Designed miniproteins, single chains, continued (3). Designs and how they scored, part 80

Each design is a single chain, and the fold is of that chain. pLDDT is the mean over its residues in the fold that is shown.

## One batch from the design tools (miniprotein)

Design m10948
Fold by ESMFold2-Fast:
Structure m10948 (fold): chain A 58 residues (1-58)
Amino acid sequence: SKALDLVIESIKALEQGDYETSEKYIRKAAELLGLELDPEMSIEEKLYKVWEGVVEKL
């Protein structure tokens, strides 16, 4: 799944401290899943919400 691949890349970027790249991948995954992200959420909260969307499809 492209959404799962984007989530994995987001996690890798987050582990390296690259929050900008991580958020970019999270936004792309959310778009593929049809999810609307609250901009007030932390990056970890956005990542978890997108991860839930991926798990629901599996």
Scores: mean pLDDT 81

Design m10949
Fold by ESMFold2-Fast:
Structure m10949 (fold): chain A 77 residues (1-77)
Amino acid sequence: SELQRELQKAVARLIATELRKIGLEFELELLKKKLKENPSEELEKKIEKLEKEIKELEKEIEELRKEVERLETETEA
């Protein structure tokens, strides 16, 4: 079924995007720890950039979750 293949692809993309977000959140925590030990404008800018990237990934995850839900509903119909 074409819908089943589309669902599998959407789920795979969702998993990959969530894993990417986890990786960036880990990097963010490391940078925040470094900033607490040695305040730096360069670290503050890196943290801001990373927080923005995480927010963009959160939006992508929300859209992908909606796509997965839509495809799951269509495959049951």
Scores: mean pLDDT 86

Design m10950
Fold by ESMFold2-Fast:
Structure m10950 (fold): chain A 60 residues (1-60)
Amino acid sequence: AERYLEIGKRAMEQGRYDDAIEAFEKAAELGNKEAYTLLAEAYRQKGDIDKANEWEEKAK
């Protein structure tokens, strides 16, 4: 479960936001709720504010 979070966080550190989004989406599918907040941040870094807000609401 945590493996995809680790992959996504590493991709974020490297500026690979599309790779980070893919990894965090897989973590979210496996029930990891921390991934919702990380997806919001990844979309915000990519400039997709609508998607960032959507994932922030799911993280509440």
Scores: mean pLDDT 81

Design m10951
Fold by ESMFold2-Fast:
Structure m10951 (fold): chain A 85 residues (1-85)
Amino acid sequence: SMEKTKAELKERFGELVRRGGEALAELYEKDSKLAEELGKRLQEAVGKAMEALEKIDTPEGQKEAKEALEELERGVREAEEAARR
């Protein structure tokens, strides 16, 4: 259903924001300059995902949201990998 897809997209967004924040907090203790650089890129990806999530009442909006969330996930993974050393 459309409502289930909307809920799943919003839940995925919340999960990625939480993971990204935790990774940046850990990275900041090890390399504050890199954390600031990755944090800026993650903030931009979060903004794009938020904009896309406003339009998930259409098939085109759902596709855009999925693509924005995939981009956000890539940024989160980069921050998580950097935080691991």
Scores: mean pLDDT 87

Design m10952
Fold by ESMFold2-Fast:
Structure m10952 (fold): chain A 94 residues (1-94)
Amino acid sequence: SELLGAGDYEKAIEEYEKKIEEDPNDAEAWALLGLAYYKAGDLEKAIEYFEKAIEIDPNYTIAYLNLAKAYEKAGDYEKAKEYRKKAEEVDKKA
């Protein structure tokens, strides 16, 4: 949600990596780590960490939306569409 510079992304990554080392079941920390990598342009790690957030909390609508954006930026439009649809389904169940 905050606009970060390149150095701020590196700092955020280090902070959230430490947080998940202390609590590996913090879906929010995994999603924020994914978002930091997404903003830094590391789409492979962004996808990996958003998938981890969804694995921990399968009702985390924002993580599905961010995963869809990461796939779209990576050029995988089919996966992007799939995860946007999953976000709708998860949100509808809430």
Scores: mean pLDDT 84

Design m10953
Fold by ESMFold2-Fast:
Structure m10953 (fold): chain A 65 residues (1-65)
Amino acid sequence: SAATEAAFLEALALEAEGVRLFRQGRYEEAIRLYDEAIRLATEAGFGRLAAESRRNRERALAAKE
């Protein structure tokens, strides 16, 4: 559906922006975007994208330490 496609594209865009912020050392902001991407991907049933976003979030948490 259009709603499902929009949710996927939004989650993907949030993950991509999170990666960009991570590369800039903006870990707290990256984590917030990964959290939004995980939420949207999970609600829409996109397990693979949700898993990838969780791994990116874990990486950002480790880098912040």
Scores: mean pLDDT 88

Design m10954
Fold by ESMFold2-Fast:
Structure m10954 (fold): chain A 68 residues (1-68)
Amino acid sequence: EKEEATNKIEEALIDKLVKNPNLSEEEIKKFINEVKEELIKEGYNEEDVKESGEKILKNAIESLKASK
């Protein structure tokens, strides 16, 4: 479940970044939060989704800051 949630959030973010590579930190945070809410509504464990989303967000923001 946790691995599946992580993979879904990562794939959604990658697809989003491919279509819009100039996303701001705030836009990335908003998008990840939207995907997290959708997964929780689908029946994924809230703690697993939260932890996976936080890890992905941290990695994405660090990459974005390193590029700017």
Scores: mean pLDDT 77

Design m10955
Fold by ESMFold2-Fast:
Structure m10955 (fold): chain A 64 residues (1-64)
Amino acid sequence: DPVLADVYIAEAKRLLEQAKKEKNPEKRKQLFSEAVTYARKALELDPDNEEARKILEEAEKGLK
């Protein structure tokens, strides 16, 4: 479902941007982890989605 994939991408992007602005390290990691979850859900529905892959890569980097 392309509409559902777009919803997951939007949520992942929102969480990623919140994580980047979060100053508390534990809350920041939780937000990055949630962004990873939604980006992966989007990629399960649309494996070729470039935006979802970029969000996943940046969110995973935030957890390292």
Scores: mean pLDDT 85

Design m10956
Fold by ESMFold2-Fast:
Structure m10956 (fold): chain A 76 residues (1-76)
Amino acid sequence: PKIAMNKEELKKAIDLIIEEAKRQGNQTALDYANKAKEALEKGDFETAQKYLGKAIIELLPDSMKKARELAKKLAE
């Protein structure tokens, strides 16, 4: 069964995506990841997950189009 991501798991995921966005120099992904962090700090887990999904989409290379399409569905 799929378990909803808890606050601790979501925080770790956001921190990892922020570091990856910085590593790639992807400002759009970094902006989305920071919005996810702000939403998490406000207790808005749904908004945090949505922005995390958007950040992941921006970090996927074009060669991973199938994974990118899956990430878009996750960001909905």
Scores: mean pLDDT 75

Design m10957
Fold by ESMFold2-Fast:
Structure m10957 (fold): chain A 83 residues (1-83)
Amino acid sequence: KVVVLSIDTVLDSKTAAELESFAADTAKELGLNLKSSYVVEGNKESYLVLVVDEVDEAKIAELKKKIEEEFGVKITGQKIFNI
């Protein structure tokens, strides 16, 4: 499964790297089976891509909340792909 979270801010490279590390660590703490995480930068927003074996929507919601609180960003969208 792939979860894509839309972030309302264009992140600089340092903040993107910090967010990737924070997301990976927080997902592990929440018991998400995370295979990889990375940020894709757009022109008006950024995307956090999470590769997981299974989607637990409650744990994804907790992860989103912790990212918003840590980085002062808003997650405006979520898409899940069955891959």
Scores: mean pLDDT 83

Design m10958
Fold by ESMFold2-Fast:
Structure m10958 (fold): chain A 58 residues (1-58)
Amino acid sequence: SSSLKEEIKRLEEEVDRLSREAAERARAGDWDGFRRLLDEIRELQEKIDELKKKLKES
């Protein structure tokens, strides 16, 4: 069973990967791909913040 701390770490690693991919899309001039990846990163950051709240209250 995954702990909240493990889930947070996995999501933070996912954000790091998507951030690198977004930078490559921007460098390639793929602004639609870049924007889509920024939206995905934002959703993951919101999930991380909610999980961090739960972890602090546990």
Scores: mean pLDDT 85

Design m10959
Fold by ESMFold2-Fast:
Structure m10959 (fold): chain A 66 residues (1-66)
Amino acid sequence: SAEAELARGKRLLAQGRYEEALAHFRRAIELDPRYAEAWAALAGALQALGRDEEAQRAMEKYRELS
């Protein structure tokens, strides 16, 4: 489920495993593109990686859905 993928990503993010966390957040979004929390989580992980432009786009999507 999208919720399970988000939960896995959050666990990896807490471990500093940012690239792996991104994969799970993207999977959550593939399963539910309107899942605002998954977009926020994706933005946070991208920001942690210094991928600021991609983080901004993900946050924009979060704002549209919130």
Scores: mean pLDDT 88

Design m10960
Fold by ESMFold2-Fast:
Structure m10960 (fold): chain A 88 residues (1-88)
Amino acid sequence: EIEEIQLKLANMSAEEATEFLLELHKQGVKPEEIIEILKLALDKGLLSYEKAKEILELLLEKSEDEELKKLAKELLEEIEEFIEALKK
């Protein structure tokens, strides 16, 4: 189930992935679980840092949930550091 969700995110645009994650949250998936889906997809190489950054920025813009926004901001800051470290 979780692996199927990760594969869906890999095959979606950043906007499509964001809407999908927001819909999961509306259906009762906890903020921590939404962020964990993104982290696991990154760990498995199914999601690029650039795409994860776009998704997290869109989650911060579109989400009304303060906990989801907090966790998204924390992961976004980590991803931005990794992107900067990889760029020349």
Scores: mean pLDDT 79

Design m10961
Fold by ESMFold2-Fast:
Structure m10961 (fold): chain A 59 residues (1-59)
Amino acid sequence: KTIDEVAAEIYEKKAKEDPENAEHYRKLAETMRKSYEEGVKLEQEQARLDAEKAALDAA
């Protein structure tokens, strides 16, 4: 669903297509996955705060 997840999968495929740079691409894919996990956590927290404010306005 996020660009980071898609990027990680693309880098994993590039690691198979380009053996000379395979380790570089695998490291990038892992970095993207970790950044995605942190980003999702922050995004979910912000979305929850926004939803709570909207609910309070409606209540």
Scores: mean pLDDT 73

Design m10962
Fold by ESMFold2-Fast:
Structure m10962 (fold): chain A 55 residues (1-55)
Amino acid sequence: MKLTDEVFEAEIEASLYYMKAAVAKIAGDEELAAEYRAKAEEAEARARALEAAAA
């Protein structure tokens, strides 16, 4: 698989988790919101690492 596709997938994953975190926060589930934020940040870090590896 090309690195561009992997970066794109990681960025989409991060966006989805940020959205889920926002929904959980609105619902008052701070624990779930924190968990989704952590997953979103992990996906963003993965996307950045993939970009750095391609340089």
Scores: mean pLDDT 81

Design m10963
Fold by ESMFold2-Fast:
Structure m10963 (fold): chain A 58 residues (1-58)
Amino acid sequence: LTEEEKKEIKEGKLSDELFNKLIKSDGGLSTFLGLGIIDEEEAKKMALGVYKNQLELE
């Protein structure tokens, strides 16, 4: 992730372009979405929550 993308996540913003980039780099989220275990809205919430918490712990 770039510093700009990390800043957007920390501010609670997640664009469709950034979300698609995270899905391509995160095999777990991509797999869950692809298998229909989670929908796109749930995947966005999970990505934002998990990555925001991880970035705040760094």
Scores: mean pLDDT 72

Design m10964
Fold by ESMFold2-Fast:
Structure m10964 (fold): chain A 67 residues (1-67)
Amino acid sequence: TDDKINDQANEYLDKAEEALEKGDLESAEKYLKKAKELTSQIKDPIKKASTQARIDELEDKLKKLKE
């Protein structure tokens, strides 16, 4: 279960990163929201920390691009 949630969270993070590269900020925000929802369900602290770190990096990039 945790492995599937972790895989899905990372798929949404991959899509968010692609959206940011294309300048599609709205899609990036939607994918980040889905990744955050999935990451909150991860019980493994190492996997959760890894996906959260990636979310934080992409959120910072998104905020900078909106300015």
Scores: mean pLDDT 84

Design m10965
Fold by ESMFold2-Fast:
Structure m10965 (fold): chain A 63 residues (1-63)
Amino acid sequence: DAKEYYEKGVEAWKRGDLETAIEYFEKALEIDPSYEKAGLLLGYLLSLLGRTDEANEVGKRMK
C-alpha cells in the first residue's frame, strides 16, 4: 500500500539512495495521490537533484 512504499522510500533516503527513494515516493503517490508526506519528500528530493520541473509538477498535484 502507499504507506509501505513511503517507508521503503524513507529507508532508501536514509542510506543515500536518492533515486530509489524518488521511485518509492512516486509509487506511494500512484496508490494515494493525497499522501502528503510522500509528495513533500518527493518534491524536496527532485529539487535537490536539479529536477525542478518534476518537483513543480508534484507541488501542483498536491495543491
Scores: mean pLDDT 81

Design m10966
Fold by ESMFold2-Fast:
Structure m10966 (fold): chain A 61 residues (1-61)
Amino acid sequence: IEELHKELLAAIGAVLRAIGDLFDAELAGDEEAIKKAKEELEKAKQALDQADKKLDEAKAK
């Protein structure tokens, strides 16, 4: 269970980093960088959802 909590925290960190990258890309007006940052954010959100589901399943057992 501790491992699942660490995975969740890591996923949250990845989402925050991706948001920062997207913000920087938007300020720079670089359309390619914005697209890349948006894709990374979507991947980070998927990882967060997976970590949350794993933790919920572990708590149910």
Scores: mean pLDDT 78

Design m10967
Fold by ESMFold2-Fast:
Parts: structure tokens; C-alpha cells; sequence
Structure m10967 (fold): chain A 80 residues (1-80)
């Protein structure tokens, strides 16, 4: 649920076009969750979410990042 909540939060932040400050704090939180996760599958999903968010903000392709996060969420939900 914590991993799913993190992916949902990533989608919300990108959909509202969150500030660089909010996105930077969120990315730091995702990296910390991935690092402290004892489940390698959960860690992998958190790392993938962080990379998608970072790529979206760096490229300006917010919609592409949102689409990739929604696909990642569907993949995670199938494993829950």
C-alpha cells in the first residue's frame, strides 16, 4: 500500500503541475523509501517511479510521465 500510495502521489503531483520544490522533496522521499525497502520488488517500483518523474520534469513531457506512472501503477496492482 505504501508503494501504491507513493505512485498515486507522483501522478497527483504531475497532474497539478507541482512546483520544483514539491517535486524535489517528493523525489527525495521516493529515493529514501526505495533505499529502506526490504522488498526488492517494492524497491524496483519506487526507483522506476522516481526515474519517470525525473525524466518528465527534465524533458517537460508531463503527460508522457503521467501515462508511464499509470502503467506502472497497473503493473503493481496486478502483483498485490
Amino acid sequence: SEVLDAINRAIELLEKRASEDELSKFLADLQFLAYTSRDPVHSSFLEQAARIVLKGVESGDWEGAIEELKKLKEELEKKL
Scores: mean pLDDT 83

Design m10968
Fold by ESMFold2-Fast:
Structure m10968 (fold): chain A 86 residues (1-86)
Amino acid sequence: MVEEIERLAKQLIEDYKLRLENEDNPVLVAAATIRIVGSQIEIERLLEKAEDPEEKARMQEIIDRTNKVIDELKKEYEERKKALEE
């Protein structure tokens, strides 16, 4: 279960990168967005199924770390885009 969360987290980061770097390709953006939503739903499902508090805590740590990486990617992309425009 923890390994599954780590795999989904890695996929989520890659799909966010793909979406951000290809913003002018609507088909790719749509496909990446669908995969992102699917991964988020699966992560939540795995969290709900976790019965061991220790395992659940480890899964939450992975999710929190992944969300920070995604937030940093979004921020860097937005700043880079603004710098390029002006």
Scores: mean pLDDT 80

Design m10969
Fold by ESMFold2-Fast:
Structure m10969 (fold): chain A 58 residues (1-58)
Amino acid sequence: SKEGAADAAYEALKNGVEAGGDPEEVIKKMEEGIKEYEGEDREGLREGLERGKKELGL
């Protein structure tokens, strides 16, 4: 679902950064991965990534 995809992307960004990943590199890899999806899954993943960026101050 779009909501499930958004939550998954949010958690992936948060976990990647908290694990010591470089935020810019984590975001770049997630954006490349999101391109492989379509429709509601792509929209959800993009929404979750943007939400995570805002909440983490990125």
Scores: mean pLDDT 83

Design m10970
Fold by ESMFold2-Fast:
Structure m10970 (fold): chain A 65 residues (1-65)
Amino acid sequence: MSPEEARELGARMVRTARAAGVSPEAIGRALAEIAKTLSEEQREALLEGADEVDPEAARIAREEL
């Protein structure tokens, strides 16, 4: 996965979860679990993509890392 792909993944995951009515806290925890499986560069890109859609979910994800 490229950093560009990771950024798009982060944004899409947050958009999909928000459309489904998932809370920022639950989204943040899910993002953190995925981020833990990625390289540092991919992780930062994923979280930047998420932050563009929901800054609170991205912040919670960073706190869970």
Scores: mean pLDDT 86

Design m10971
Fold by ESMFold2-Fast:
Structure m10971 (fold): chain A 85 residues (1-85)
Amino acid sequence: GEQIDEIGKLLGILLKYLKNKGYTEEEIQEIKDDVLDKLKEKGLSDEQIKKIEELIDSELKKDIKLTEEEALELADKLITLLSKL
């Protein structure tokens, strides 16, 4: 649904922010894998997990620039969406 799409997009944007702050490709992949595993444990279906992964990968390919304040606001929004799952 729309919530899964928004979660995937926000995760991708925030991971891109961390990459731009100097996180390595390996560190980004580890964070991505950890988050996806936690979502699986929370009861998301394989189809929902795949959709989130595809959205993350899409956002990581974009030229996204955020301030620290903007990144924190998006992180708060993501936490709120995850709490509704």
Scores: mean pLDDT 85

Design m10972
Fold by ESMFold2-Fast:
Structure m10972 (fold): chain A 98 residues (1-98)
Amino acid sequence: RDPLISSLTPEQVKKVQEFIELLKNKDYEKAYKLIDELKEEKNVSALYAIALEALLLGRLDLARYAVEQIKELAEEYKDEEWKRAARELEELLRRAEA
């Protein structure tokens, strides 16, 4: 649905699939490390996709952590598209928590 999701490269899709497998295996430590790696790579599209997947799977803590990484990158690089993406995810998290 979202332009960030529809424009994922095959490599980014692979990262999202790796994240989903970590969640299925309950390997949350590695899931957090993958989010940290994506932040270092400044891979906001993959971070956005994994935040949505975490939200869909009810892993609100991981979704929130991914959103915080996007927010930090958006503030550091003053990127308005990334700031908007983070705000959209925060709204989805707020609705899921209510």
Scores: mean pLDDT 82

Design m10973
Fold by ESMFold2-Fast:
Structure m10973 (fold): chain A 103 residues (1-103)
Amino acid sequence: LPSKEELLEEAKKYLKKGEEAFKAGDYDKAIEYFRLAILLAPEDYELRVEALEGIGKAFEKQGKYELAIEMYEKALEIAKKYNLSKEKIEELEKKIEEAKKKL
């Protein structure tokens, strides 16, 4: 079995692939890669928040605003629970408010 360190390295590679797919406009592939990143490193809360935010952004690009809000709310819950940066919490709250305006 891979070590936790090897799994985290692989998760970071999938996070980057998700970001690259998003920039290329391949939102379904971006979501797939971000989900794989979470699966490989579920206890890396900073990575998990970043991946959930990426999934939310991809859903917004697809016009799936309710699903985007769900992803941002999950990311916000983790960010608050694990005392991630105040800046990240404020960013997620703003994304939720902006996405709700699209409903």
Scores: mean pLDDT 90

Design m10974
Fold by ESMFold2-Fast:
Structure m10974 (fold): chain A 62 residues (1-62)
Amino acid sequence: TEYVDRGAALLSQGDLEGAAKSYEEAIKKDPNNKQAWLGLGYVYRRMGDEEKAKEYFEKAYK
């Protein structure tokens, strides 16, 4: 989805908040979008929130 591509680009630029918002929009459109959940996991890992990162990675592999 367009939101996943935008999230990945923002994450690559270090815009963690922008990346999170873009992945959240992708999930609103399709809650089964594994790439969006995986993206949120990477965002929160870079923010230092390992607990949230693990939750989102678990959602990606569900």
Scores: mean pLDDT 83

Design m10975
Fold by ESMFold2-Fast:
Structure m10975 (fold): chain A 85 residues (1-85)
Amino acid sequence: MEKEEEFVYKETVFVEPSDEVKVEVELDEEKKTITVTVTTERGTHVFEFNVDNKFVKEILSYEVEVERKGDEVIVTVTTKVLIEV
């Protein structure tokens, strides 16, 4: 039986309020990995979210939301997958 499941990942990067922030997202469908790269004037932060397990057949969709709260940049990755249960 196939079922849709949703996984939510959150990461926080500390920045200065005046820093410019660039967020890049890459999906590797073969590895079932979503890579989020956050680039600031101070450096680059890379986060890898792996959804690969025996029961995950495919990644149906993903959404990335970026929220800035003063000195914090909050990245939320929501991934919808098809699993066999």
Scores: mean pLDDT 77

Design m10976
Fold by ESMFold2-Fast:
Structure m10976 (fold): chain A 75 residues (1-75)
Amino acid sequence: DLLEEARRLIEEGYKRALELIKQGKLEEAEKLRKELAAFVDLLARTGAPADLVELGRKGIKEVEEELKKVKEEEK
């Protein structure tokens, strides 16, 4: 099932991005965030279920907030 595969990729992707942030790999985390955002945007444009798109957007938002916190803490 392509939708179930997409869900797994989103879940694994944003968890990986959060782990990269914890490791201080901020450039890699930002790159992955952008790739996830593009993927979720593509899913939304192609008519993927709303729950899947919301899951992706929630994960991306969590990554954005963590990146913002780390940038503020590195002063």
Scores: mean pLDDT 81

Design m10977
Fold by ESMFold2-Fast:
Structure m10977 (fold): chain A 61 residues (1-61)
Amino acid sequence: MSREEAIERAVAAGLSEEDARRAIEAAVAKGVSPEQAARGIETLIAGGFSGRQAAALVERA
């Protein structure tokens, strides 16, 4: 999965494009794959976190 595909998935889950891009890029910089980062965001949203909260959690992980 490309970074752009992961960003599109995060936006589809409810994140803004800016929050999605920052979270996915931060995760990839730490060695997380784009697919794993997108899945993490989707899981957090499904668990009841807001898009902003999900982005912040993935960015800090």
Scores: mean pLDDT 82

Design m10978
Fold by ESMFold2-Fast:
Structure m10978 (fold): chain A 69 residues (1-69)
Amino acid sequence: MRSRAFARAMGLAFALGARGASPEEAAEEAVALAERLLGRPLSPEEREELRRAARAAAEIGRAARELDA
């Protein structure tokens, strides 16, 4: 469950980055999605870990958009 929630959250961050969202905005949306999918708030450690990974995913999404231009 947790791994699937995190994978979906990172996928969302990538998609948001590909649409031009900031890494910070994408990370916050990823955290919100993960909390909804898990039905609980993330711990501070989980939240920071996911935010860091989601920011990286969003940057990759932005780079992928550039390759199509």
Scores: mean pLDDT 80

Design m10979
Fold by ESMFold2-Fast:
Structure m10979 (fold): chain A 67 residues (1-67)
Amino acid sequence: MTDKVVTVATAPGETLIFRDSKGEVVAMGAAGGQVVATMRKGETLHLYRVVERDGERVEELVETFEL
């Protein structure tokens, strides 16, 4: 028994997305808000930053959380 809460602050104009190991969005935050995701033991969460490059929306991996 250990669920872990992961909280990340977004910068103004920044969008952050947490995805699970299946690629499903579990949390999203933007524009100076907080992104909060709950992890269970044995889960992996991937934190992506959404950026626009050459008119394309791209998700860049920032950090991986494992519990």
Scores: mean pLDDT 76

Design m10980
Fold by ESMFold2-Fast:
Structure m10980 (fold): chain A 75 residues (1-75)
Amino acid sequence: SMAAEEAAKRKQRDKDGLEGTKGTVEEAKKALEEDEEMGKAWIRTAESTTKGLEETGSKEAAEEARKLVDELKKL
């Protein structure tokens, strides 16, 4: 059915978005060890991708991404 197809597409988009946010968070952690300005730029990128998930993704994917970015910002 169309509903099942849309649900599958949404799960894939959520997975891709969350994996992208996780990758950005890991790059931010590496950058923060060597260059604070570059680390802050990566944090802004992670914020932007998380906002995208909050606007278009599932609640679960958005909450997981937000948690990762909030933990990153406490470093």
Scores: mean pLDDT 81

Design m10981
Fold by ESMFold2-Fast:
Structure m10981 (fold): chain A 74 residues (1-74)
Amino acid sequence: MAEITIKSTLDLAELYKAQGDKFAAQGNETLAAEYYRKAAILYDQLAKIYENLGKLEKAEEAREKARELEAKAA
């Protein structure tokens, strides 16, 4: 169950990041920021899932990714 949730959450986070990148390339900063924030939320959720599974290194990686995306949304 947890592995399926991790994969689904990661896939969706990557999809939202790609959409944010697409809108940023089009000069649509408002939509780019919206999708980067959505991706960051999913990476924060992924970090919590990894933490609960004792996968601390992967949790830290997910938190760093969320922070990077939050910076892009600002």
Scores: mean pLDDT 83

Design m10982
Fold by ESMFold2-Fast:
Structure m10982 (fold): chain A 81 residues (1-81)
Amino acid sequence: MDEEIVRLLEEAIRLAREALRLAEEAGDAELAAEAEELIREAEELLERAEEGDKELLLRAIALVLRAIGLVLDAERLLAAQ
């Protein structure tokens, strides 16, 4: 469980960093700020990943889904230009 939580949080950080890069290219400061906040939240949870509880697992899954959403939003902004 702990290893799965770590992998999910690392993936959330990776996706959020990609979203940040795309948001910066699109010039969307709000989307960039949302990506930076998600990175911060994921890094904070990563420090707690050793606890390995179901609440951390669900929060890690939620952050991955949110990060995917930010990447898709950033890609749509770039495609609309």
Scores: mean pLDDT 82

Design m10984
Fold by ESMFold2-Fast:
Structure m10984 (fold): chain A 74 residues (1-74)
Amino acid sequence: HMTPAELARLIRKVAEEEGYELTPEQQALLDKAIETDDIDYLARALVAMQNEDPEKAAEILKKVVDEIKARGAA
């Protein structure tokens, strides 16, 4: 139901709201996912986030999943 671009926008929003400072690499990959709607850029962004801070990345992803559930997205 959510596109890769929509999911990338949500990840960026949640990361900023939770005080997780995205690296320039992570920002560039999320921007590319938003621009191209390409799941490969989204996957690379998530890997970069996990490599930088796996605990914080997991926390952000949990918040993203909770937000998707609240919206009733499939």
Scores: mean pLDDT 80

Design m10985
Fold by ESMFold2-Fast:
Structure m10985 (fold): chain A 69 residues (1-69)
Amino acid sequence: SEDERMLKSILKHVKRHMERLGVSDERIERYLKEIEEVFKENKDLPDQERLEKLSLKIQEIMDEVNKLK
């Protein structure tokens, strides 16, 4: 589906960004799983609200990763 394609694209982008920042594979896998869980938990919400929740989770993860640099 289009939603699944969007999620796959987001996860790929986040993974590449974290790899460039030198984040370990174990930590990347954990963060990607957390993003997928948020997406799945909010599957029944309108697209806009679902995207907002996903964006917030990604921002929280990226803030954590950047603080370790």
Scores: mean pLDDT 80

